# Designed miniproteins, single chains, continued (5): the designs that were tried, part 68

Each design is a single chain, and the fold is of that chain. pLDDT is the mean over its residues in the fold that is shown.

## One batch from the design tools (miniprotein)

Design m18344
Fold by ESMFold2-Fast:
Structure m18344 (fold): chain A 62 residues (1-62)
Amino acid sequence: GAAAFKAALEAMEGAYNRDNEKTARGGERLAKEDPELGRRLAEGLLANPEFKEAGERALAAI
């Protein structure tokens, strides 16, 4: 039923968000340490819709 689908989606979203947060934090650290490499990383991340937030955060950290 609808409740089962909602629970499954919430569980998958939670796992996805945890992995994305790790990627975003890594990108932010790289951008602060090396702005040129951080910019190239951000451009690569922004090319993939799954990593849009991580890419935007890396650019903001430069």
Scores: mean pLDDT 71

Design m18345
Fold by ESMFold2-Fast:
Structure m18345 (fold): chain A 95 residues (1-95)
Amino acid sequence: MTIEELKEEALKELEKLKENSPEEDHPTLEKIKETIEKTDDLQKLKLYLYMLKGSLLILEGAPKEEIEKALEEIKKVSPEEAHEAVEEIRKEALE
């Protein structure tokens, strides 16, 4: 996957997340959009893409098993330092 393809997919997932989020969260999502547009790092773009997909599954009320699978995919593309942040997201979403 190219950087351009990852940016396009991440921005599509962000748009879906924005459509399913309350207005109060829109400023935070716009900052995430700006970060994605400015990021040219392949691994960081993969991380953003999978995090956005995981967040969308949570908002859509997807089964716990699908959310856990998405979080496992995020861990696979995340640096070791980000694993603690992924675990916190899992606890907040599933507990």
Scores: mean pLDDT 69

Design m18346
Fold by ESMFold2-Fast:
Structure m18346 (fold): chain A 77 residues (1-77)
Amino acid sequence: SLVDLARELVARRGEEVAKAEPSDVFPDINARLEAAGLPKVNLRALAAEAMHRQGIPLEGIADALGITVEEVERLLA
């Protein structure tokens, strides 16, 4: 069944997604920018803000964006 296959893929992907869960917020920000008609904004700062709103710690945001915690704090300032 398609539903069973989808559930198994989600369960299998759940282990990989758990490592990169902070980066999963990034696509949502991009979608919101498209809806607002703002394709050219500081995407990194918006991504950091959205992740922080989701309760992701600064270390998690830094890992997702490939930057340092200090740079994340600068983006949120």
Scores: mean pLDDT 61

Design m18347
Fold by ESMFold2-Fast:
Structure m18347 (fold): chain A 116 residues (1-116)
Amino acid sequence: SSELTKEQEEIILETLTEIARAAARATGEPELPEPKSIEEALAGIRAFAEAIAPRWPRLSATLLYFANNLLPSVLEAVKTLEERGFSEEEKNESLKELLDFAKERLLAALDREVAA
């Protein structure tokens, strides 16, 4: 409620939901329930990553890296833009672009790791 707008929260939740669904489909695991918050979505992704680690250790590590390192770094980048006086539109475009690049790379890694 302090730093993220509703639009920014929706962009993040959509990306996290798409990643979780893709990972579940690729591994044959049950789909995660619809998250109510970013914190719930991240907790779900972490729990999923830990559950699949024995069979897919590389995918597990990639999901944990996204949740614990990459997403926080994207949020810090957007916060830096805010501190430098960038517009709401420019911040939202940067958020979408960074999350889309991260998602595309994660999904490509997922396809390679589970197809073999």
Scores: mean pLDDT 81

Design m18348
Fold by ESMFold2-Fast:
Structure m18348 (fold): chain A 81 residues (1-81)
Amino acid sequence: GEWKLVGEVTVTRVQTTLDGRSTTVVLEVRVYEKDGELKVEIVLREDGRVVSREVSVFKDPAKIEEARANLEVLREEQARE
């Protein structure tokens, strides 16, 4: 089969670094499922610019459950003003 999108969340935070610099950080997470496997794509933006992109694939049921729980937490953060 093909990877099916099952979750998408965006979380925005303002971070102050140890040197006193403030940055607006946006975390965009997309989660896909295929045949019992989970793929997580994470895009990090700072002040509107993409600074990193990571892709992880999980086949371990315990790691899949952990990733789904983390997605739910992020989704709740996105839903709160």
Scores: mean pLDDT 78

Design m18349
Fold by ESMFold2-Fast:
Structure m18349 (fold): chain A 90 residues (1-90)
Amino acid sequence: SDEEKKELIESVIEELERLAELFKEKGMDELAEEIERVVEEIKKLVSEGRLDEAMKLALDTYEKLVGKTKDPSLAVLLELIRKGVEEAKK
């Protein structure tokens, strides 16, 4: 449902914002700024009702950033979010 899609997108946005903070703490300001720009784009797509595009952008961005952190707990969270996306499409 659209409500479930919005909840999943909001969850991914929260994790992207956490990654932006982590990158700033590590001095990776360019990556943090890129994440902040993508979050703004995702929020705009949600406001326009373009939920599938917002979800794709959020997940693609999160997946790329998980690889850069090398944190296995973030990889597990990504898999849980992916399962939620598949269930929301039903």
Scores: mean pLDDT 75

Design m18350
Fold by ESMFold2-Fast:
Structure m18350 (fold): chain A 61 residues (1-61)
Amino acid sequence: GAAPLDLSNPRQAILSEIARKLREIGDILDQYLTAEKAAKDTGSEEAKAQAEAARKQLASL
């Protein structure tokens, strides 16, 4: 069962911000994984460069 959430509370704002930040991190991770898979499949230097860029973004978090 789902736990009831009182959306009238200021907790909603905090949870919304956490969710947005997690989505940003998830998007960067997804791009990294996609680039890594593409590099493995094609062996392209471009895909490796994209993976490195995503990795640097994660390190800055």
Scores: mean pLDDT 74

Design m18351
Fold by ESMFold2-Fast:
Parts: C-alpha cells; structure tokens; sequence
Structure m18351 (fold): chain A 81 residues (1-81)
C-alpha cells in the first residue's frame, strides 16, 4: 500500500515538527539534537523498506522527503543560534 507509506510519512513529519518545537522551547540545542536523531531514525527505517520491491520506490521518495524536511528544520534552528 503506497498510500499508507505516504500517509505514515506525512504523520511522522508532523510528529517530528511538534516534538522538535516542544524541545526548542526548553533549549535550541535540544531541538537541534532531537531533529537530527528523529531524521536519522526515520531515514534508517525507510532505507530498510526501500530494499522491498513492492514498496521500494515509495520508500525511497519518503526517505528523500523526510531528509529534506528534517534538514530544513535543522537549518532553521541553526540559523537562530
């Protein structure tokens, strides 16, 4: 189900943004570290899924999207530093 992969990716990105925002309220450094950790965890999971031929293309697109969105968040936080 490629639609399920896309929907889960959207929810994961939204959850990451909310968690990072809460961490940022406590400390900018904590926000950056959490964003980096969540990015790495999500990318690793999607890389594993990308080896499966039935969902591989959707997983690769999701992996690139997660990396791009997370990198945007991390860069915005680093600019505030």
Amino acid sequence: HMEEVRAQTDRAIAAMREAVKKAEEKSLDKGIKLAEQLRDDMVAGLETLSTRPEVGPAAREARERVQQEADKIINELKKKK
Scores: mean pLDDT 79

Design m18352
Fold by ESMFold2-Fast:
Structure m18352 (fold): chain A 62 residues (1-62)
Amino acid sequence: MSYIVSAPGKSVQEIEKIVTDAGGIVDNITQIGDDKFVITGWFNDDVFKALEDAGGKILGNA
């Protein structure tokens, strides 16, 4: 699955850590804009909450 994420002020490494620390799987992360990323992997419910708590937002599926 691929997810489009807005994450202002976060690096690729910080986003990967947020996802993996919450129990998600990251296969790839591609930055597509200043604050926008495409993440390929698997997200559980805890990943969505962790990204939101970090100031991120899931915009949809890629």
Scores: mean pLDDT 82

Design m18353
Fold by ESMFold2-Fast:
Structure m18353 (fold): chain A 89 residues (1-89)
Amino acid sequence: SKADELVLKGLLAYEQERYDEAIKYFEKALEEDPNSPEAARILTAIGMLLKRQERYDDAAAYYQKALELDPENKQAQAGLAEVKAKLAA
């Protein structure tokens, strides 16, 4: 699907350390298929990239969206806890 192609482009951009491009491709993938079983994983990946850029408020928002779709997502739970700790410090 087009969403799958966009995810692959995002992963390629990530491997090339083009993190802003990776985020854009992942966001486009979510726009193409917002009900995808992969949506929570993609939202978590965006959160992780934003956290890496120290954009903690933005990262928290994406982790929260991931947890709305998949409350048991351990990566999103851990990521949200980490960025909240950064924002409280």
Scores: mean pLDDT 87

Design m18354
Fold by ESMFold2-Fast:
Structure m18354 (fold): chain A 70 residues (1-70)
Amino acid sequence: MSVKEIANQALAYRSFLGGGFYDGQDASKRLVEKGGYTVDQGIKMGEAYYRSKLDGHSDEESERIAEEAG
């Protein structure tokens, strides 16, 4: 699993928390944890990745920034 995949699953978990979808929360949390991160770390990685991409950074640079945030 890539850093980008973990970030995307953590962002999905955050979205499911806001929407009240408990099955989606459980599934996304399990995928983040299988990647070796906590959900809190994964959410920070997702936020860092997204901001980096908005700033015009490459996928590789954004993945490094996200990994450092976790």
Scores: mean pLDDT 80

Design m18355
Fold by ESMFold2-Fast:
Structure m18355 (fold): chain A 79 residues (1-79)
Amino acid sequence: SMEEEKEIDELAKKLTPEQLRKMAEHLIRLGRVLSPEAAELAEKALNSKDPREAVRLIKQAQEVLDKAIKEFSEKIKKL
């Protein structure tokens, strides 16, 4: 958790508010189709005024979405 908090702090300082917004919007679009949970987390990131909180939520949304995409891809391959 300490190393994860350090990574979040570094990303929050490196990424611009506009980049964070675009990342969250992209995750919302993908999440609406593949993972409602990821879309909800990304929407919370968009509404966050704290860059560190936005980065945390974006990372959580990406992790949830990546898992959903992997599961979806495996199901398609079996068709």
Scores: mean pLDDT 84

Design m18356
Fold by ESMFold2-Fast:
Structure m18356 (fold): chain A 92 residues (1-92)
Amino acid sequence: SAAPEDVIKKYREIADKANKAYEETGDLSPLIEAAKYLVQLVAALYDIHDEAARAIALLDEAERNRDDPEKLRALLEQAQAELDRGLAAYKA
């Protein structure tokens, strides 16, 4: 099992690469892929696979709607809510 520090370190590395790609290209796809990877990693650590699967599906829809800022924002908020729900259930 990964220590919390190792998980945070890997997340920061993925986020830094995605941010650099966004700064260089303006493309949101690497950031969305980084978020999907984080969701999969969190699901594996906390056994929240159903919520993670729904969050990933919402992130895939967000990527398809990246040219619609209002829809993109709503889908990202929904994906975060699914992840938050799973984590809250795990801690309860």
Scores: mean pLDDT 72

Design m18357
Fold by ESMFold2-Fast:
Structure m18357 (fold): chain A 66 residues (1-66)
Amino acid sequence: SELEEKAERILEGTKKMLEINPELALHELLKMGFSEEEAQKVLDLLKEGKYEEAFKVILESLEKTL
């Protein structure tokens, strides 16, 4: 689905940004319409290597913003 493809792109992009600049990763998620709590949860899950859980949070957040 389009939402799943978008969530995958956000996950991979956020992983790369987090390795370079964690503050930039947070800012980009907020700019995409994620709440501060949702954005921080995604970053925390990625730092813990919980990629499947991070993907689910991203997907759920995209569904809620509709």
Scores: mean pLDDT 83

Design m18358
Fold by ESMFold2-Fast:
Structure m18358 (fold): chain A 65 residues (1-65)
Amino acid sequence: SPEEERRLREEIARVTREYAKLAGLDEDKLTRRILGLLEGFSVQQLRDVLRNLRAVVESLREEKE
């Protein structure tokens, strides 16, 4: 579904920006690079990426309070 793929990429971008803020990185630069790497990914692959990225962000957030 094009709408599901768009929503997943939008959520990945959002979570990537959150990771960048927590890690002290450039939000726009990192988000562009990650989305570029995900070109050609299936909806299922995008779901797997989002799940893993959320887990990393959650772990990092707990370390920073």
Scores: mean pLDDT 83

Design m18359
Fold by ESMFold2-Fast:
Structure m18359 (fold): chain A 88 residues (1-88)
Amino acid sequence: ELEKLAADPDVQVIDVRSREEFYDGEGFVLGAINVPYEKFFSLPEEEQEKYLESLGLDKSKKIVVFDRSGKRAKELAKKLKEFGYNVL
């Protein structure tokens, strides 16, 4: 139930799909933070963490990474864990 998680102030739901996929309505999660996979991995590693911070990602909160197929979500989750985020 991603919508319940996205509504929880102690939880951040991250959607890694492209902006177009995020807004097309298929599998849309209200309240999720969109971190487009291609945009994120195009950045240098030092800028990746700052980009996440600019989107409001918080290391004190639980993070759930979402993608329809799960492939991009797994790769982003690994990077978030490397940066010290609490990824479920």
Scores: mean pLDDT 73

Design m18360
Fold by ESMFold2-Fast:
Structure m18360 (fold): chain A 79 residues (1-79)
Amino acid sequence: SLIDIAKTLIEKQDYTGLAVLLSEVTDAETLDEIALLLLNVAAQIPEKERKYLASLLREKGRELNSQVSENAALQLEAL
């Protein structure tokens, strides 16, 4: 599943892979799960990569009409 791939990429600190993965998400439920995973490790993500992932998450959240993912993106950006 995309969620299991996201967990693996987070463990490897593969933020480029996470950006690609976010572009492949087609449903709000999967996006929300990945968003919550990113929030759990937000403090561990370097600022540049964290802000980039936040921008992608916000864009994808808007595309899929996910308020959870849009809110998560704001929290990732503000940290």
Scores: mean pLDDT 88

Design m18361
Fold by ESMFold2-Fast:
Structure m18361 (fold): chain A 98 residues (1-98)
Amino acid sequence: SEAEKIYEEVVANSSEVEKKLAEIRLLVHQGKLDEIEELAKKNKEKAEENVEYIRELLEKYGLTDKYSIPPLTDYMKVHLSLLSKEEIEKLIKEEAEA
């Protein structure tokens, strides 16, 4: 399939984070939601730590009136668990400056 070809191209030339994101996107495309749920459960603690860090940064930059953290899907939890605190801070700083 097209998704499998894209996955192979990304894996050949990407960082570990990009490879993992491509793997997760492929699972979504294939409808393997159960595998994403299991991966979300495995990475729950890291995702929760990053959610708390996002809350702290939103308060620090005065964005709490504009942005609330929605209930997280399993896909969002897995994606969030792959982000570093430095990447999260950069994204929130860019949003504060917009």
Scores: mean pLDDT 68

Design m18362
Fold by ESMFold2-Fast:
Structure m18362 (fold): chain A 70 residues (1-70)
Amino acid sequence: SAAREAALATVRERATAAAGEELAEQVVKLMEQGDVDGAFALLASVVGEEAARAILEAGERTGVRVAVDS
């Protein structure tokens, strides 16, 4: 869905800025597989739990916005 694609794109962008492209790609891949807990744990191990939570929440907010705009 457009909402899911937008959410994953936001997570990729924010995670790349915080932890680099290689880690961001791994985080997004885990989320695409439905392993949100694994994605959070991986991201938190590099940027910390609070920053990881903020990044995932930014993705969720983007997904909701795109879903409402449709």
Scores: mean pLDDT 82

Design m18363
Fold by ESMFold2-Fast:
Structure m18363 (fold): chain A 104 residues (1-104)
Amino acid sequence: AQQLIDQGQAYLDASQAGAQAATDYANSIDKEVGEEAAKAGQEYVAQMQALVDQGRANPAQAQQYLQQVQEKHEELFATMNRLITQAEQRKAQREQQQRLLEEL
């Protein structure tokens, strides 16, 4: 049980670090998307923390909670990847608009 809880904590710690890095990168490109990434990261991390806490309170169900933490970890990184792509697309659109204005 403790080993499974420790694995869940490791996923949570990795998710916190990864979400922060992704948020910082997105914010460097597009502040609005960066704010959305920060909110999403905080929400997923809070959900994963609750699952880890439930695993600690209910060691007999630790394997089930670990699986849910792993799933949330994957969802978080998929969400961060989508937001990074959105930030990069919005930057490209702004650069295209600026080029069009320079041709006027």
Scores: mean pLDDT 85

Design m18364
Fold by ESMFold2-Fast:
Structure m18364 (fold): chain A 65 residues (1-65)
Amino acid sequence: MEYVSLGVRLPEGWTAAEVTAALRARGLTGAYVGYQEGDEAAISVPAADLARAREVLAELGAEIL
């Protein structure tokens, strides 16, 4: 399965693990945390789900970098 790493600024008070759990709860079951540094994270998602992942991240208040 092809994956894309998305650089994001996490929503206030959220961890990368919490954002990833929210993605998985919305059917993006392949989503996982690659890296977190402070309020920035790399979240990997299946390439086929990239557009949906961007929509969900925006809904959660994450900023895509």
Scores: mean pLDDT 81

Design m18365
Fold by ESMFold2-Fast:
Parts: sequence; C-alpha cells; structure tokens
Structure m18365 (fold): chain A 88 residues (1-88)
Amino acid sequence: SMRATELGKEGLELGRKATTDEQAIEAARLAGEGAWLAEETGDIEGAKLAVKGGLEAVRKAQTSDAVSVATGAAIRGIGAAFTSGGKI
C-alpha cells in the first residue's frame, strides 16, 4: 500500500538524519511499522524501504537496545519482501 511506502520513506529519512540512539529507535519503529503493513498488503517497494530504513538505523545505533530494534525492522522488511516475491 501507499501507506507502507510512506512509512518506509519516513523511517529511512529519519535514519539517515539520526545522530542519537533515540532517533535511530524512532526511525526503526517507523521502518518496522512500514514493514508490517508491506507484508499485510504485498507492497514490495514498502518492504525494500523498510529494509533500508532498518539498516540505516543499525548503522547509527550505539546501544544494544537500539541495535536490536533496528535489526528487527530490517529483518521484518526482508521477510515482507520474500513474502511478496520481491528482490531486495
């Protein structure tokens, strides 16, 4: 859905701009929500954006909690992409 793509884009943009763990966690949360909705709707582009957002959040994360949340978002995006038959 367009909503999944919007959430994925927002998460990716916030992840790229993140300078704190709090911001990385928020970016991962948006990416993860986008991944969930992408899986529900078969939105390959939303799933790919969620993977990118989660990975960017992992790159910015400094604590185990932030890394865990960000990794979860990236993995969820990968799962959504595979379910939709897409390529990452």
Scores: mean pLDDT 81

Design m18366
Fold by ESMFold2-Fast:
Structure m18366 (fold): chain A 91 residues (1-91)
Amino acid sequence: MSDEEIRAAIAELRRAIATDPSVTSRQALGAALGAVLEATRGRLSEAQARELIAAVEPLLTPEQRALLARVEEAGRRGGAEGALAVIAEIV
């Protein structure tokens, strides 16, 4: 995925959230977790991942924000495998 494609995807997500009030906290969490995983895989820059997360963060519950923070920390320490290990512990 190119930087241009990632930027287009972030812009589309921001537009969808702004124009569709039915976007749920569950969909927002999925998008944020996806951004963390793509960043740990090198497909998304940290800046692009933070921009996407910032766009969806107001839609998250406190519990979902805590989960996201744990996944982000695990991703920083152990890459994609670290992030996936935290997700697996929660399931």
Scores: mean pLDDT 72

Design m18367
Fold by ESMFold2-Fast:
Structure m18367 (fold): chain A 95 residues (1-95)
Amino acid sequence: NINYLGITEEQAERALELATKLLRELAEKNNGKLTLEQALEAAEKALREAGLSDEQVEELLKRFRRELEAVADADGLLTLEQAVAALERAIKSLV
């Protein structure tokens, strides 16, 4: 029984909006590229700001890391589009 880790649609929308803004700002500083660590840090800030619990944040970041690792290039770099899509998949898995 893992129902308590579920997030609301409102939390999901808010988290994705905030994370996308932070990820875009980071990508703009890095010629459209993000490190896995930068993407995770931006997502953590957005998830906490969206009102997720510590347990929800930890589970979602674990899933987000897995999604990022699946699409990162040989140098561990991601595009903005890949990072946003990975976060959307992670969030949808908990809605």
Scores: mean pLDDT 83

Design m18368
Fold by ESMFold2-Fast:
Order: C-alpha cells, then structure tokens, then sequence
Structure m18368 (fold): chain A 92 residues (1-92)
C-alpha cells in the first residue's frame, strides 16, 4: 500500500541520517587528540577548541538519546537541547 511504501522510505531516510551522525561522531573523535595538542600549543584559539568539544558532546549526547542510554549529568543544558532538537528532526 501507499502507507507501507511511505513508512519504508521514512525508515530508510532515518537510517541514512543516523549513519551521517555516526560518521560525524567518528570524525570528531579521531580529530580530538590532534586538536587538543594544537590548542595546548596555542596554534588554535580556545574558542575554536571549545566549539569543537561542544559539537563532539552534542553528537555523543544524540547517540545516547537515540540508543536510550543514560546521559552524563555534567552535559551543558545548551548542548543537550541541541542534541534533543536533532533527534526530534530525525524522528519527524
């Protein structure tokens, strides 16, 4: 039926979006040691490094919310709100 076809296409789109988040998270995790060293050496600004960490925390919080896992208590509310909004966009 048309309803079954639309449901299937929505599931496929959701899977693609989740996989894109996973790839972004893997990239940010891989880059973290490199950018940490650059920040320690003063080669990038603290603001640039903090924005990178916030994005990493957002992606990690998103994956935990998506998997129904417990969230760290020390996540900034702003970062958590961004993760929740991303989840709502992907689930809609």
Amino acid sequence: SLEEELARRKKELREKQINAVKKSLDFYKEMLPYLKKKAERGEITKEQYDKFLDKLRELEAFMKLYNGEELPEDIPEEVLEKARKLLEQIES
Scores: mean pLDDT 81

Design m18369
Fold by ESMFold2-Fast:
Structure m18369 (fold): chain A 69 residues (1-69)
Amino acid sequence: MTKRLLERARENLERGDVEAAELALAVVVAVERESNPEVARKAQEALDALAAGDKEAALEALEEAIEAA
């Protein structure tokens, strides 16, 4: 289900729903931290980019997380 959560985060971010995207990314980080650290790291990079207001960097990190999942 991780890939689907990441895809939903991307859809929410593209729609401008930053809060919904952040919630989905936070769940992915929590779930994947032990089982798939690379996906968790990329999801965290997307969260950090959103916190910095860098939507383009967030989308890039999110695509990398989807590819790794």
Scores: mean pLDDT 82

Design m18370
Fold by ESMFold2-Fast:
Structure m18370 (fold): chain A 96 residues (1-96)
Amino acid sequence: NAEHTARLLEHLAKQARELSEKGIDPLEAAVLIVALAVSYVAAKNEGRTDVARLIDEALDYLTKAVELMNTDPQKASEYLKKAAELLEEAARLERS
């Protein structure tokens, strides 16, 4: 269901933005990574290559943000915002 998937991606985008604003909690980041990985597999299985690509790119940015959270928090925040933007775009594509 495109609407259900779009709403899930919007929720995950909001979580990424909240992490960028309040700081990265490792457990919250881990939950978000797992949720995105599951969403990626679902998009791939449905042949939604456009949506899967955006989720994969968001996962890469989120992983980089976690790696940088203690050494470069500003860049980590920038990467989380980029992940959120990609997930918002993925949600729009699901509705199209």
Scores: mean pLDDT 85

Design m18371
Fold by ESMFold2-Fast:
Structure m18371 (fold): chain A 113 residues (1-113)
Amino acid sequence: SKKEEALKKIYDIVRRTLTELVEEAQKLYDEGKSFEEIYDELLRVVDRRAPQLIAEIEKIKKEYPEVSKEDILKAFNDAYREILSKVKDPKVKEALEYAAGRLLAEISLHFDS
């Protein structure tokens, strides 16, 4: 139950960040930005949000020390799969896959196994 509560908190935080990436990608595509400009802007969002997301996950891990790196990665992937399933536009899906992959790499490198 306590571990499940922690994983839900991580899931909710990740889902919020991934939703922001989808909304930003959609906005930039609607504005007629090029593929290169959109991917560069999404990387800027990742660079800005990754430290904040990591700090929020660290706070949860401090309250719930039983949460492993594998648990964090599972919560990330569960949120990612849910958000990806709701995106209808293939070009927004591709942009999300790219940005989410970069964000996941940052999280994975930060949290020791």
Scores: mean pLDDT 88

Design m18372
Fold by ESMFold2-Fast:
Structure m18372 (fold): chain A 79 residues (1-79)
Amino acid sequence: QHSEIDELADTIREMFEKGDASAASMLSLAAESYRRRGRSEFADIFDQAATQLRKSKSKEQQLQILDQTRQQLKDLVSQ
């Protein structure tokens, strides 16, 4: 079954494929949402990913950041 994390990651991946610069902003909004819900560990992961995306120079780097972020979020859920 797809988790909320998988759905968010798939949406952001589509944005990268389209060259949409809004992907970093979407991650920042996700971080704020999780922080308001008291999920600071998730919020920190999203904030870090947004910062890395703003500094990335290629789609390959953006996809790597997304995959690393997805894994970090899944690891938190499994703890």
Scores: mean pLDDT 75

Design m18373
Fold by ESMFold2-Fast:
Structure m18373 (fold): chain A 86 residues (1-86)
Amino acid sequence: SSSVQQAADNIKRLSELSVDGLLRVGEKMGLVKGSLYAMADAYRKGRDELDAKLKQFQKDMENDSSTSQALSQEAQREIEEILKKL
């Protein structure tokens, strides 16, 4: 029960961070908000696979002081994959 609650909280937090990251990178790439929301929806549909990546990425960020650069590159790859599924 407690373990399930912690997992749910963690997933919710990662989901929020993921959306914020995608929005920031998308804006830098010149994507419009409508496209970003469509990408977020597609991301959620395949997110069981992507959630594991997000956990690993968050761990890497905790150990790295160059978070912005790594986030940008990884987010671009994620955006490309999501766009191909749209």
Scores: mean pLDDT 52

Design m18374
Fold by ESMFold2-Fast:
Structure m18374 (fold): chain A 93 residues (1-93)
Amino acid sequence: SAAAAREEALIAEGLRELEELKASGKLEVKVHVVTVVKPAVIAALPPAQQAELNALLQQVHAKAKAAGYEIGLAIPGADSLEEAKAALEAEIA
């Protein structure tokens, strides 16, 4: 419909403006996005492995804070502990 086409165009324009603000460094708030383990995967882990994963996540948050990021978003995207650890260790490096 014409209404749906207009809404899609407005969303595309908003995303373009956000991308330009990020590229120009004019974005007022720095946001850091980190991939975490899905809740079902965490629930299946031994306590020692949960503690290890939490320690890595704290290191990622500390690094982001040191780099000037003000807001961190945790997105459940990893299907395994190994995948999550690899992603977090890459963020720390």
Scores: mean pLDDT 66

Design m18375
Fold by ESMFold2-Fast:
Parts: sequence; C-alpha cells; structure tokens
Structure m18375 (fold): chain A 100 residues (1-100)
Amino acid sequence: MSLREVTIQLVEDLAQGLKDYIEKNPDADPRVKEIYELLLETKRLLEEGRLEEAIETVEKAIELAKELYEKSTDPKLKALYLGIIEQLERIKEMIKKIKE
C-alpha cells in the first residue's frame, strides 16, 4: 500500500469513528460533526491529489478539535478530543510526507 493509500485509510478510519460517535451521541457538540465533514473533504482532496488544500482542511479540523478540548470540563471528553487532535496531526504530517 502506498503512503497516499495508507493516509486515505487513516482519514477514513477517523471519519468512521466520528460518525459512529455522533450516531451514539446525538447531543454531541456540533463541531464534532464539522470535523467529520472536514475529514470527508480531506479524503476527497487527497484522492484528487490536491495535497496543499488537504493540509488546509486538516489544519481547520485540528483548530476545531483544540477548541473542543480547551472548552471541555469533562475528563472523558477531553481524552476523546485529545485523541482526535493527535490523529489529525499525524494525518497532516503524513500528507506533508506525500508532498516530499
């Protein structure tokens, strides 16, 4: 599997995890759904080879996830949002590596 294919799979896996979370938690913060939509856009951009735009959508998702982390007082939600941030930052670094 190419680095690009591995990166797309990671984006799909994170998006599926967020979709499952939203389905089980309908009262989840709407920014979680916005992160999900940004991941779908990131996947589309990666499939089209639009790597710089894919980085921009991931950076926007990271910003939203950090905002969720900072505003949350629930340790369980903070752990979830931190995990999302870490996965998004990993995806961003992998996209940068595809550009090399």
Scores: mean pLDDT 88

Design m18376
Fold by ESMFold2-Fast:
Structure m18376 (fold): chain A 76 residues (1-76)
Amino acid sequence: SAAIKYTSYHFAAMAAAESKDFELAREFLEKMKEIIESGVLPDDDKRLIPVPEELDPLLEELGYERTADNQYAKKP
């Protein structure tokens, strides 16, 4: 399902960022962005997984920002 793929990419991006492989982390964040933009994820599923602050620069590069609920949101 899209929710399982999103969760898997989230953990993969986190692991890549922890190993300082920011190129790989960016790739997984781009996959998460594609799933968000497809509109198939319910908001509750996105909110259950906190985004590490170490990924904030990559989120900004992809046109997203951290919300108060620790999920991805597209910048206006």
Scores: mean pLDDT 67

Design m18377
Fold by ESMFold2-Fast:
Structure m18377 (fold): chain A 72 residues (1-72)
Amino acid sequence: MDEALKLLDEIFEESKTSSELLLKIQKRAVEGDEAAKFIMDAINKYLQGETLTPEEQELIKKLEELKKKLDG
């Protein structure tokens, strides 16, 4: 969890748009980064309307806040 939240902050600092943020996370997940894989799994569950754990809910909430900061 903490590693996934930290990774979001790091990629956010390197990104100019929400699309770029998501693409960078996806690339790291494909390359075998476990924190990035956890983020992508949480996103996929959210998009499929699956019930999220409290940890996944906090992660998605942070992701949406960061996306709004990049795009408005």
Scores: mean pLDDT 82

